# Designed miniproteins, single chains, continued (5), part 42

Each design is a single chain, and the fold is of that chain. pLDDT is the mean over its residues in the fold that is shown.

## One batch from the design tools (miniprotein)

Design m17437
Fold by ESMFold2-Fast:
Structure m17437 (fold): chain A 78 residues (1-78)
Amino acid sequence: MLSPEERIDLAVKMIVEDESKWEEALEILEELIRTGDRATLRDVRLALQLLLTYADLSEEVRERLEKLLEQVDRKLAE
């Protein structure tokens, strides 16, 4: 099975390289946010921040990533 770090890398690659995989990539990130420890949440937050800053994203994907970042920030504030 892929490690959390490998799953983050896979999801990022799906979002930036393969449009048909964006929904699957979002599901991977959502699961990591739901089940991940604090270290995993920090890695997901960094990946989301980099995607939102540098990736060429559709409005729909951008809005979904922004909502995931908000969820991660809430969990890390606890």
Scores: mean pLDDT 81

Design m17438
Fold by ESMFold2-Fast:
Structure m17438 (fold): chain A 102 residues (1-102)
Amino acid sequence: SSALREEYSKLVSKMVGLAIRIIGLSIDSGDDKVLKAANDFILLSIRLADESRTQAELDALEAQAKAKLAELSKLASPDITKAAGELLDVAVEAARVRLKLL
């Protein structure tokens, strides 16, 4: 439906904004390990949103993303960890909307 396409587009725009924020905060941290972990997490969250074709695939990618978030949280500031958690929540919601469009 047009409403689901609009909802997906809004969620993707929110993901982009969160990804930019996470990378900016990671650069400001001055820690290359934080920047690498943040980049790996962002790419996995994008794949979760775009590449999930079944509920089982979504659940598997969400579990992988949660594991990456836990690794990032050991290295990163609370601000980065909070923004990364918000990105994961939005990516999961985007994936759910995309499954309804298939």
Scores: mean pLDDT 89

Design m17439
Fold by ESMFold2-Fast:
Structure m17439 (fold): chain A 83 residues (1-83)
Amino acid sequence: SMEEQLIQEIRELLREGRERARELLAQGKYDEAGRVLLETYERIRELAEQLPGAIGRVGLKETEEGIAEIREAIRRGEPPPIG
C-alpha cells in the first residue's frame, strides 16, 4: 500500500540520517550531527503529513518531539539523541 511505502521510506531516511549523525558524533561534531538529524526529521515530517488518521497524527507528534529534543541538545552543546 501507499501507507506501507511511506513508512518504509521514513524508516530508510531515519537509518541514513542516524548513520551520518553517528559518524559526526564520533568526530565530536555535535552541532553538525544535530543539523543532519534535523534535516532528516524535517523530511520525515513531510512524509508523515501524507499518512492518514491516527498513524499520521502519532507520527507527526513523535517527529515534532524529536525535533524539539535535537534542538535542545544543540542549544546545550550536548550530543543529540540518535534514538
Scores: mean pLDDT 82

Design m17440
Fold by ESMFold2-Fast:
Structure m17440 (fold): chain A 99 residues (1-99)
Amino acid sequence: MEYTPEELLKELERYIQSLKDLIEWLRANELTPEQIEHLKKDLENMEKRIEKIYKRALELTKDNPELQAKVEELYNESKKLIDEAKTILDEQEARLAAR
């Protein structure tokens, strides 16, 4: 699909919001092993989609330093949130194994 730089930035912002919502939900809920496995796979798929969006956004913004800086900022925030979500899932999995 062909997107404008502005559409790709909005898509990255949407993923960031989805990750924040996921992290809040993960902190409020105890998960089953099956839920942890599914969410880990969903998170890996989301990470791959974000990377594709990021690479495309960099190509489309290479002549605009201000937009390119925003792309980098949103991508770095998304990576931090993915790492946080993975950490919470790993901590929940460890608690289940220790029961």
Scores: mean pLDDT 85

Design m17441
Fold by ESMFold2-Fast:
Order: structure tokens, then sequence, then C-alpha cells
Structure m17441 (fold): chain A 60 residues (1-60)
């Protein structure tokens, strides 16, 4: 259902946020921190795109 897709999307955002904070806290270099930030931005873009596709699929 659409509600399930939205709920899963919200949970994924929370997990990405928690992971981001933990990884940055464990980072030992500027380069590592930059890679973590870039990875997080990519993950957010990916789940947004995937959620859009899932919503379109559920409607079919």
Amino acid sequence: SIDDVISNHTQQYQQIHDSHVQQLSSSTSVDQSRQIINDTQGQIQQIDDDTTRQLNSVRS
C-alpha cells in the first residue's frame, strides 16, 4: 500500500540520519568525513528515487 511505502521511506531517512551521525563520530580524517557526507547524500537521493518508483508501481 501507499501508506506502507511512505512509512518505509520515513524509517529509511531515520536510519540514514542515525548512521550518518555514528559514522562522522567515528571518522578519523577530513577525507573520511567528506566521503561519509557524499555517501549520505547519495543514499538520500537513491531512497527518494526508489520511493517515487514504488509509489508509481503500487498505483499500477
Scores: mean pLDDT 82

Design m17442
Fold by ESMFold2-Fast:
Structure m17442 (fold): chain A 72 residues (1-72)
Amino acid sequence: SHLEKAARGALEAARNAKGSGQAAAAGYGTLDVAEKGGQNELTIEAARAALEKAEDAGARDVARKALEAGEK
């Protein structure tokens, strides 16, 4: 599905992120998928990857929100 592809894309973006800007972008993508009811397992994995790559408070906040949304 489109949401599954988005979740997979967010996971790959997070894993390959270089610096806080790319990590934040992956976090926002993951949050969007989670809020739309995307793949919970992929969404949770993407959120954790984005959190590991996050270098600033904004990126960490978005990744945490994505993780919480994916856990619902």
Scores: mean pLDDT 78

Design m17443
Fold by ESMFold2-Fast:
Structure m17443 (fold): chain A 85 residues (1-85)
Amino acid sequence: EPTARLEITVTPEGARIEVTQGDHRAVVDLPGPVTAEQVVAALRAAGVTPSRVTPTRVVVEGLPAARLPAVIAALGEAAGSPPAA
């Protein structure tokens, strides 16, 4: 089954998600301020464990491609919502 890699860069203006699946690359920009902790919480809520976490970058490797829509939606909600409890 195809897997994808997510590289999430956290900046004061928002987060940038770089999706790599084979030769295909996509970029999703999330509006509004978000922290690496909020990104990690959103990933865990979506059932995903990040492979690497720093204050400015969160990496997910080996994500099943079928999980991509749910994970992207969870990250978008985190960026537009109050901090996760």
Scores: mean pLDDT 76

Design m17444
Fold by ESMFold2-Fast:
Structure m17444 (fold): chain A 67 residues (1-67)
Amino acid sequence: SAIYEEGYALGREGRVEEALARVRELYEAGDIESARQFAGGAVRGLVEAGRLELARRFHLEALELLR
């Protein structure tokens, strides 16, 4: 999925603030499935980059946005 890969790329770079803003944008547009796919990609990217503390924080913040 292009949306998942977009999230993955931002996660790999540790760009957590941009990734959270994108999740919020997709969620507010009513595209809940894309918001979830993007968030999944971002978490994977963060984990594979060894950014485990950022991955945990992003996961918790994204869950709060997605309820």
Scores: mean pLDDT 85

Design m17445
Fold by ESMFold2-Fast:
Structure m17445 (fold): chain A 64 residues (1-64)
Amino acid sequence: MEELKEKAERLAALGVTLIGRGGGDEAEAKAQGERVGQLAHEGRYEEALEMGEKIAKEGRELAG
């Protein structure tokens, strides 16, 4: 579903930003964000969403 793709990409982008601000490995986070985009492009929306949520959680933990 298009909505899951958008949600996954938004969560990944948020997570990458928060990881960078929190002093985490921004390059690794960006690579994971690129993987979210690849999964979404392949129609693997559930996997993309799970990965996006994981990145966002990691970012929140580092920034908070």
Scores: mean pLDDT 79

Design m17446
Fold by ESMFold2-Fast:
Structure m17446 (fold): chain A 107 residues (1-107)
Amino acid sequence: SFEEKLKKLVEEYSEKYKLSEEKKKELLDLLFSNLEELKKLSEENLEKLIEWLAKKLADPNFSPTQEDIDYLKSLGVSDSLIEAIKKFLFDRSVEQGVKELEAAVLK
């Protein structure tokens, strides 16, 4: 199924970029919330998108640039999916900042 293909790609690239189980689950949730948009992509471009997402999630200081947005558009990613990805990455950066503050207080 398409969902099994997504799970396999997420597992492969999460291992490659050393994503935590929490980040892997968050990536899967993003993808499963946008299945119809993802189905519009070619298999090659779908794989490139998932690798890009896994790589960027592994970087705690990542913030999307215009070059990143242009890359996603070149893969055929819709404007609605780009906005979903931007929100997802922003929400994850805020969550990471909160965890760092909590860790500092507990020490």
Scores: mean pLDDT 78

Design m17447
Fold by ESMFold2-Fast:
Structure m17447 (fold): chain A 97 residues (1-97)
Amino acid sequence: KSPVELLMETEQLSEEQRELVKEMEKIVKDEIEENNFSEEEKKQLEFALVELIGMALAGESEEKMREYLESLKTPLSEEVQEKLLELAVEIARLVRE
């Protein structure tokens, strides 16, 4: 199982939260497939996705999640970062409701 699949099984996620997590995973997988990343970079991005989802589930602010994405050693494109941030913010919103 992927780290994201393990997170989804461990956390008590709503159906809406699970769909958002799946969309985030697809975005990262598509980015990995389109770019010639090393095995280490792929693992770093998978770990980063789990951390971002964890921050969103903890109800962290958009500012903190943006800072995290900008701090990654393996940089994602600005477009991909913005898409992931939008989905993470929606997960955090659902946690607060």
Scores: mean pLDDT 79

Design m17448
Fold by ESMFold2-Fast:
Structure m17448 (fold): chain A 98 residues (1-98)
Amino acid sequence: NEDVRREAEIAPILLSASQVVADFLNLLKDDLAASQELLEKFDELVAEVVEKARRGEITPEEAAEILARRLTEIASKYLDVSIRVEGGKIVSEFSRKT
């Protein structure tokens, strides 16, 4: 079943992206505006990118690269960050922006 295979490839991408966002929220816990923007933009990215991948409109690999790029753009306003795709998962290295 192609739908089951597609979801199996999407699940680790979404889980790792969610973990990256959780780690960002921990760093930004004293900045409610930044935390709100990250959560809102992550919800938008899930609706736009992850659901397109679930429908087969883009590949899981393309979805991972788009998520990594868009999360970097959002987070870079508040954090010095590098977000990339590694082994079919989204990984991040970051510090609080000075």
Scores: mean pLDDT 78

Design m17449
Fold by ESMFold2-Fast:
Structure m17449 (fold): chain A 86 residues (1-86)
Amino acid sequence: PHFEVEVDDSPEAAGAAIYTAAVTLARQHAGERVTLTVTLAANSPEAAEAAREAVRRAEAAGVKVVSLEIEALPDGRTKVTIVLES
């Protein structure tokens, strides 16, 4: 399954949204590989670090993260693609 989330708030809010989505999707799709794409309003080091920290927190909560890709979009936003397995 593939899920998309957009976040236009602070890096802190973006990290919280990523963590919540990752944990929720891993629980709802136990035994499946899930792709989560999150679009962040800003292309900043703080936003990228918030995404990495959210992934570390999800892993600490028992979610297996297969891959994390962070891509700068031409319009100045950041695209985060996370592949999860529970």
Scores: mean pLDDT 80

Design m17450
Fold by ESMFold2-Fast:
Structure m17450 (fold): chain A 81 residues (1-81)
Amino acid sequence: DVEKALKYLEEALKLARQNGFTDIEKLLEKAISALREGNLQEALDLVNEAYQKAVEKGAPQELIDKLKKARDYLFRAVNLS
């Protein structure tokens, strides 16, 4: 569901901002824009990049979990819709 992916991306964006992960923040802003424009594959690719960056930086588990949920909903929207 695109709406659930959007909710988790917005929550992840807030957490990235609060933690000062500017690179992840920019990726998530682009992912949200792509998703709102209907570019589901681009949004998924950007979320995968944000997820990899979050793990690499040792970001809080809450941020990583929100990114996982957003990715999973986007994956379903791309591959199962």
Scores: mean pLDDT 85

Design m17451
Fold by ESMFold2-Fast:
Structure m17451 (fold): chain A 94 residues (1-94)
Amino acid sequence: SMAAEREERVRLQVELLIMSIIYQEYLKDHQKADELEDIAENSPVEELRERVEEEVTYLRKHNPKAYKIFEKLLSLPEPLTLEDIKEIINKELG
């Protein structure tokens, strides 16, 4: 349904934006953060899905601590705003 497609798109956008904030604030990779934010805003659902899978696979292998922060943020009770997500990441950074 259109509602299910919209829900999937929003979920994938939130996941990429969380990853963008992790790259920006935790990993200090500003170029990667900007790239993920652009994809989250401008890409079709299929590309969002592929990029989330690619980044999850990459972080699990190359930075398991960043991946744990990502999992923790996704496990938090809804609803979460982008402001709330940024605040939580900043608290995890110390």
Scores: mean pLDDT 80

Design m17452
Fold by ESMFold2-Fast:
Structure m17452 (fold): chain A 75 residues (1-75)
Amino acid sequence: MSEDQKVGLALLDFLMNELGLDEERALQLLKAIGHFLSTKGLRITDLKNLSVEELTEVPGVDEELAKKILAFFRK
């Protein structure tokens, strides 16, 4: 499995099992984050290097969600 696939699956699992989002909503957020990163020439593996402010530019991501996602990937 590629590193991008591992990070994407980890994010999906986090959104569904830790944050309690349903599968459809979690997949929509994963796609929105992936699209946002691609517009900047970044990959999903670059997610950990974003600021909270940058991640809140993604539709459907507020400051609280951005902080939780980044904390999860930064440990």
Scores: mean pLDDT 81

Design m17453
Fold by ESMFold2-Fast:
Structure m17453 (fold): chain A 90 residues (1-90)
Amino acid sequence: SPLVKKVIELAIKDLKELKKIANEEAQKVIDEAIEELKKLKEDPNATLEDVYNLVNKYYAKILELSSLEEQKKIIERFEKWLEELEDLVL
């Protein structure tokens, strides 16, 4: 679906921006998330729910590896992606 691919591309873009401010351990998890999203983008049966679940899973892992100050920025990035998703599907 073109919509699903666009949502994945926005998630990858936001994760790349997050990587610039993340610690080294979180950067590795972000790279894993980007690779999984790229694989999902190649799946013709991928749904918006699949994208949401994958992004949510990786944001949770990134938060666990992050300081309190880093967690605030990570949550803001996730919320921004959710707003972009709502604008596309509503």
Scores: mean pLDDT 83

Design m17454
Fold by ESMFold2-Fast:
Structure m17454 (fold): chain A 64 residues (1-64)
Amino acid sequence: MSLEQIERGVLAMLRLLAEDPTAPREEVVRKGVEAGLDEETARSIATVLTRLVAAGHTLQVPQP
């Protein structure tokens, strides 16, 4: 898996959580997989991102 694919997947997950911070982890994982991540990588990243949101950290998505 390339770094570019990981970046694309992470951005897709961040966009979902920025729009709906209450989105279930399973939905976040699905967005990552659809963006090109394998399921294991998507699950690991989704777990970290959902924990950060639950801990009160605001996720920012960089604008192009």
Scores: mean pLDDT 75

Design m17455
Fold by ESMFold2-Fast:
Structure m17455 (fold): chain A 98 residues (1-98)
Amino acid sequence: SAARQAAAREAADIFRAIAAEVSAELDAAGVTNDEEAQREAALRAAERLREEAARNSGGLAEILEALAVALERAARDEPVPEEALQILREARAAIAAG
């Protein structure tokens, strides 16, 4: 559980950093409220999460890949796979337990 909690917290920190950078790019372009721009931003965030997953291993890589899948599917108006949702639910529970 300690290892899962550490991986979940690190994944959350990585996600927040990527989200902040992507949000800043949208603000700089003046398109923060544009739905198409938000969709493209989510796809860019997903790509960056996959790159971070590839640089890591174990539970951290698994959570980062699940976040990337969730963002990519949501951006395409496609259902997020249950396997990805389960990983994200377990990661959230691990953070809440600490």
Scores: mean pLDDT 85

Design m17456
Fold by ESMFold2-Fast:
Structure m17456 (fold): chain A 57 residues (1-57)
Amino acid sequence: GALPSAEEVERHSLINRKNREMAEGGKVEESYAELEKEFGPEVAQAVLDNAKLQREM
């Protein structure tokens, strides 16, 4: 397949970092707000739900 663009890699890196911050229980509201601003509420909610699942495992 084609290599991801630099912007796509940056987006994935940001999402992964925010997911980790939310999973650790710190900065949850700030991380959610940044994701919602950049990607919209659906993406922000999906990342939050995934982070909650990781904390319960």
Scores: mean pLDDT 75

Design m17457
Fold by ESMFold2-Fast:
Structure m17457 (fold): chain A 94 residues (1-94)
Amino acid sequence: EEALKILDEARKKLLEVFEKYNLPQEVRDLALTEIDRIKELYKKGASLDEVIRELRRARNVLVNQLRKLGYPEAAEEVQKIFDEAIKKLEELKK
C-alpha cells in the first residue's frame, strides 16, 4: 500500500507537469502507461527492487524523449519526480 501510494503521487505529479508544459499526448500516454504497468507489476508480487529498476528505466526513456522533443525543463521536472519516488521506495526496503 505505501509503495502504491508513492507511485500514485508520482503519477499525479507527472499529470501536473504535462499540463504546465502542454506536453504532446504521445508523451503523456507513454508516461502514464509505464507508471500503470509498474503499479500492476507490484500488485502481482514484483519486489521493490524490480519496481525501482523499472522506474529507473521509465525515467531514462521519458527524460530522453522529452529532451529530444525540445522540452528540457519538463525533462528536469520528470526526472526529479521519478528520483523522489525511487528514493521513497528505497526507504521502504529498510
Scores: mean pLDDT 87

Design m17458
Fold by ESMFold2-Fast:
Structure m17458 (fold): chain A 109 residues (1-109)
Amino acid sequence: MEEEARELIDEIAEKIRKELVSQPGVPEDLADAIAETIRYYILRALGLPYEVQPEDAKRRYAASSPLSPKEQVLAIVERLYQAGLISKEIYEAVKALLDGDLEKARELL
């Protein structure tokens, strides 16, 4: 289950990166940063560990936000979808993953 969820999270992040890079005016480094940010928030929302270099793991996200990781990632993907930067299928796949519906997320990918 954990490995399956992690695989789906990685697939979603890669699809977001590719869709963002396909948009006019979105540079690859920005697309990579957004996709990685979404990946980390989904992992945190699901209580899954993220494998990073030990130095990076200590500095990436402060636990001081009033929004939960789930609320933060939903806000990010909703804005991307409303801006036309990602497809509805990707937006719905992220929501399905956050609700623990791995089958629905896989179907949407």
Scores: mean pLDDT 73

Design m17459
Fold by ESMFold2-Fast:
Structure m17459 (fold): chain A 72 residues (1-72)
Amino acid sequence: SPAERLIEELQRIIEEIKNSKDVETAEKLYQKAVELADRYIAEHELTPEERLRINQLIGEARKIYLELKKKS
């Protein structure tokens, strides 16, 4: 499904954030994840399960980015 492709892309972005060594790169990746999710949700009807999974992934991306920002 298109939602599954978005979930896979968000998972890839999270791994890139984890592997980033600077806050600016992590911020740009997190912003990309949020924009992709927001555009997808605006254009597609989601199941409750798909919406929950996407929200969980965005929350994970945010948490990692904020932890990197606090260390700077």
Scores: mean pLDDT 85

Design m17460
Fold by ESMFold2-Fast:
Structure m17460 (fold): chain A 105 residues (1-105)
Amino acid sequence: MNQGQQLYDLGQQYYSQGDYQSANDYYNQSSDLYQQAGDDISANLSLGNSFRSQADYSSSQGDYISASNSYLSASDYYRQIGDNDLADQYQQLSDQYRQQYLDQL
């Protein structure tokens, strides 16, 4: 059993419970282990999910500009691993949250 996968699964569990900060921590730990193992695809997936968790947390706090920036970072990591559908989804969310920020001004 891969320790990086175990931490990734914990990140998914906490994310599904709405504990985005714990999800972010576990995804970052998972990314570090995958990077040490030379698994750049799994490392970048975990890091993308980390930024997604940061974005969802910022959104929950009404911090739409931080949410937009974090969704854009998540999109970039998903793009790097070839998941263009997921990358496009989070780029679109980034654009939506940027617009919500501008509408607050």
Scores: mean pLDDT 89

Design m17461
Fold by ESMFold2-Fast:
Structure m17461 (fold): chain A 76 residues (1-76)
Amino acid sequence: VPEEVLEAETLLALAEIYLAMAKKDLQRGNYESAIEAATKAKELAEKAREVARGISPQLVKDAEQIIKDAEEIIKE
């Protein structure tokens, strides 16, 4: 497995964790914490997308979905 795939998968896994935290904070009414976690998820997913570009279309797609979900929380 190329190192770039492992790096992208690791960044994506961290982005998913932060996105899950953001969604939970949003459900609990902790809007500031939700925005902070969503912002971190977006940053990590954007890095994963760049690393995965040209290597794994699936990882790029997964990263773009996290970016979209994070942006929806940030725009509240």
Scores: mean pLDDT 83

Design m17462
Fold by ESMFold2-Fast:
Structure m17462 (fold): chain A 75 residues (1-75)
Amino acid sequence: MTPEELRQAAIDALRELAKTASPEVKELFQQAIDALEAGRYEEAGRLVAQALSKMTDEEREKAVELLNEAIRRAG
């Protein structure tokens, strides 16, 4: 798997999560997507962590599952 494939899988997963997220969480996911596209991986990771911290426990669990599935598909 290339770094580009992993990056694209992460972006796709974040876009899916953003569709059902609250406006605040959606904005953080969009900023994370922008950071990933710019190659700012540390900033993207920080933004994703902030977004996950603002979700409910149930929503966070589903988000982690979707991200893990995206990574496995890209791997």
Scores: mean pLDDT 76

Design m17463
Fold by ESMFold2-Fast:
Structure m17463 (fold): chain A 82 residues (1-82)
Amino acid sequence: KKEELIRLLREAAERAEKFGYPPIAQLHRTFAELAEQSEPEKVARAAIEAHERMADIAKYLGNEELAKFHEEEVRRLRELLA
């Protein structure tokens, strides 16, 4: 539901900050704001696509840790949409 998606996106922002990725935290906060204004499932799908692309970029750059972070966020969002 909408409240659950917003909570998860805000929690993801906190995790990204703790993990040392402030730009990713800002992205998650933006998705949480969009979820308040829009269809939450569409926002979740857009967030999944963004994370998948970031994971691919991280792998290309040799940053396995960042790639796994994004893959784990994709897993959480897909679980919410199931």
Scores: mean pLDDT 78

Design m17464
Fold by ESMFold2-Fast:
Structure m17464 (fold): chain A 113 residues (1-113)
Amino acid sequence: MKEEIRAELDRAIAAAEAGLSAAVGIALDANGYPIGAAAVVSETASGEELAIEAAKEAAKTPGAASAVAIGGAGGSAESVLAVMSVETGTIRVERLPRSVADALRALRAALVG
């Protein structure tokens, strides 16, 4: 996996563990392979706002066909999944029954081992 994806995930995980709101968007190519990542951190934004922002930032990666982001408020037991289509600009949002820190650690394990 690309080192840049690891670095963005590590940054967001550290922020979430410190009690900040955090999100990471992963840019996917037309075949669904990860090609980039963008981390967003905030003291005040909601998990949904950050997930949407992270998806939009990741979607700016050259060659991105879609972006998938996980975001959450630092004190919340729940996080938010946002999925963006670059072609249509549509964003779908779903609640995840786990904290942003746990969700991002699981994503890191899946993408970078």
Scores: mean pLDDT 85

Design m17465
Fold by ESMFold2-Fast:
Structure m17465 (fold): chain A 84 residues (1-84)
Amino acid sequence: MDEIEVNMTKASARRVLGIPASLLENAKTVDDILELARKLLEEQGATELEIDLELGVIEVHRAVLLTVYKKDKEAALEEIKKYL
């Protein structure tokens, strides 16, 4: 929905799973990014429980970025930029 939420989710997915930026380039929604992360984990042979755990870690990391963004927008944008 919001470009910042999409970019936060891309940054979190890259930080947690090491997803190449090129694979996320055309993802336009949070759901597209999470579906891409799920597919990559499935291709790596992850169990359903492991997939749920890793997606949960992405969500926690995104929540941390959102907390930083509310306190210091510039610091959050600089951190996001490192993973885009």
Scores: mean pLDDT 81

Design m17466
Fold by ESMFold2-Fast:
Structure m17466 (fold): chain A 71 residues (1-71)
Amino acid sequence: MIDEADVDEALALIYMGIAKIDEQKGNKESAIEAYDKAIELLRRASERHPEHAERFQELIDEAEKNKEKIK
């Protein structure tokens, strides 16, 4: 069964996808909000699965970088 951290990771990836689509469409505010949600979820997942923290940090760094690019 998927644990809660795996759900947070999956949901974060969905928000990253939404953010990238919104960024491409020029919906700057919606893209930033979606990246912020993804970062929040990835931080929670990292706390529950420290063994995957490096992978989650890479995704957080990607989201932060993309968010800064569209500010």
Scores: mean pLDDT 80

Design m17467
Fold by ESMFold2-Fast:
Structure m17467 (fold): chain A 56 residues (1-56)
Amino acid sequence: MSAEELQAKLREVQERFGLDEKSAKELAVLAQAYNFDVEKLRARSTIPDEVLDYFA
């Protein structure tokens, strides 16, 4: 996923799920660290499943 695509998805997640900017930035860092592996994000993050499903 490109940096621009990631930023666009983060903005949509903030609008759809009510994530604050801090939570969205934390999601971006974790997503890049796990190379967008949703299963690893589910195991390690406090992020709701519906938000992670949007990334899948």
Scores: mean pLDDT 70

Design m17468
Fold by ESMFold2-Fast:
Structure m17468 (fold): chain A 69 residues (1-69)
Amino acid sequence: EPRVDLTDEQIEEYRELVRAHMLDVGLPEAQAEATAEAVEKILRENRDAPLSEVHARVQALLDAAKAAA
Protein backbone atom coordinates (compact mmCIF):
# COMPACT_ATOMS: atom_id res chain seq x y z
CA GLU A 1 0.00 0.00 0.00
CA PRO A 2 1.36 3.48 -0.87
CA ARG A 3 2.66 5.68 1.94
CA VAL A 4 1.87 9.39 2.22
CA ASP A 5 5.50 10.26 1.24
CA LEU A 6 4.56 13.80 0.11
CA THR A 7 7.09 16.60 -0.41
CA ASP A 8 6.74 19.86 1.53
CA GLU A 9 5.57 21.52 -1.72
CA GLN A 10 2.87 18.86 -2.26
CA ILE A 11 1.65 19.23 1.34
CA GLU A 12 1.47 23.04 0.92
CA GLU A 13 -0.49 22.61 -2.34
CA TYR A 14 -2.91 20.16 -0.70
CA ARG A 15 -3.34 22.50 2.29
CA GLU A 16 -4.35 25.32 -0.07
CA LEU A 17 -6.84 23.03 -1.87
CA VAL A 18 -8.40 22.06 1.49
CA ARG A 19 -8.71 25.73 2.50
CA ALA A 20 -10.32 26.63 -0.84
CA HIS A 21 -12.73 23.67 -0.61
CA MET A 22 -13.81 24.58 2.95
CA LEU A 23 -14.51 28.16 1.85
CA ASP A 24 -16.50 26.85 -1.15
CA VAL A 25 -18.61 24.67 1.20
CA GLY A 26 -19.42 27.81 3.24
CA LEU A 27 -17.17 27.56 6.30
CA PRO A 28 -15.99 30.88 7.81
CA GLU A 29 -12.44 31.88 6.80
CA ALA A 30 -11.06 31.22 10.31
CA GLN A 31 -12.49 27.65 10.38
CA ALA A 32 -11.33 26.98 6.79
CA GLU A 33 -7.80 28.07 7.77
CA ALA A 34 -7.87 26.00 11.00
CA THR A 35 -9.04 22.92 9.04
CA ALA A 36 -6.31 23.39 6.41
CA GLU A 37 -3.69 23.76 9.17
CA ALA A 38 -4.91 20.58 10.92
CA VAL A 39 -4.74 18.62 7.63
CA GLU A 40 -1.21 19.95 6.97
CA LYS A 41 -0.15 18.81 10.47
CA ILE A 42 -1.58 15.29 9.91
CA LEU A 43 0.27 14.97 6.57
CA ARG A 44 3.58 16.27 7.98
CA GLU A 45 3.44 14.01 11.07
CA ASN A 46 2.39 10.88 9.13
CA ARG A 47 4.68 10.82 6.06
CA ASP A 48 5.53 7.11 6.57
CA ALA A 49 1.97 6.04 7.41
CA PRO A 50 -0.22 4.03 4.98
CA LEU A 51 -2.04 6.40 2.62
CA SER A 52 -5.43 4.75 3.31
CA GLU A 53 -5.15 5.39 7.09
CA VAL A 54 -4.12 9.03 6.61
CA HIS A 55 -6.86 9.51 3.99
CA ALA A 56 -9.48 8.16 6.45
CA ARG A 57 -8.18 10.48 9.20
CA VAL A 58 -8.23 13.52 6.89
CA GLN A 59 -11.76 12.65 5.67
CA ALA A 60 -12.99 12.33 9.28
CA LEU A 61 -11.49 15.74 10.09
CA LEU A 62 -13.11 17.36 7.03
CA ASP A 63 -16.49 15.76 7.83
CA ALA A 64 -16.28 16.93 11.47
CA ALA A 65 -15.40 20.49 10.37
CA LYS A 66 -18.38 20.59 7.97
CA ALA A 67 -20.74 19.15 10.62
CA ALA A 68 -19.60 21.76 13.17
CA ALA A 69 -20.38 24.62 10.75
Scores: mean pLDDT 78

Design m17469
Fold by ESMFold2-Fast:
Structure m17469 (fold): chain A 96 residues (1-96)
Amino acid sequence: MMEELEKRARELEERLRAGDLSVLPEVRKIAREGNTLLAKENGKLLDEEELKKYAKELAEKYKAGEITEEELEFAIEMIAEQANVEPSYVRELMKA
């Protein structure tokens, strides 16, 4: 179960990073479920470099008008949960 959830989470993260925002509702659901399992296994999907990469791509997509503010908020929450950081930290990285 954990391996399947982690694989699906990675696939959805790659799609989100590539700008496929149709997966945002599924990504958020998987992120919440996966975060519980990852915390138990003392594992994280996103390190600091991946977190910065996601934040930068989200900022670029938002400025380009490719995503809505609602989609941006969902993506920020998902990334924060997978990196085990506050959403405010993700927003700070988007400004850098």
Scores: mean pLDDT 67

Design m17470
Fold by ESMFold2-Fast:
Structure m17470 (fold): chain A 80 residues (1-80)
Amino acid sequence: MKKIAAVLPRAESLSQEEVDAAVAAATAKLEAEGHEPVVIVVDIPGELTDESAEAARPAIEAAIADALAAGADAVVAVPL
């Protein structure tokens, strides 16, 4: 069993229900594969555009580094 961190960039336009559904889907998939899921949500101000995604890149990279430092075996990005 490996600890897999899933980093989910959340646009402000996404509802909590849509975020919860994406988190549940990512968690269920990783658990079905026999892994321990850790879902990390990174808030992106406004809508998810190429510019806002690039502006959020340092926060996403920091979340990835923190997950690996905390003992995650692998990190995957979950786009919304």
Scores: mean pLDDT 74

Design m17471
Fold by ESMFold2-Fast:
Structure m17471 (fold): chain A 64 residues (1-64)
Amino acid sequence: MDDAQRNAAAAKEAAKKGDATAAAVASWGVYQETGRSPEGLEGVRAGQAGDAEKAAELAEKAAA
């Protein structure tokens, strides 16, 4: 498992706990590790807007 996949897993765990801030931080890690993918950035934005579940989904998609 690479660093992007590890960060995506962290975003998923944050979403299970309802922690949108932690999901946004993990999505930022995916964004950086994937070479600034648009999906990773959208995950950060979703987490910042309080949507932890959407942030985790976008982070997982970007890490794939």
Scores: mean pLDDT 80

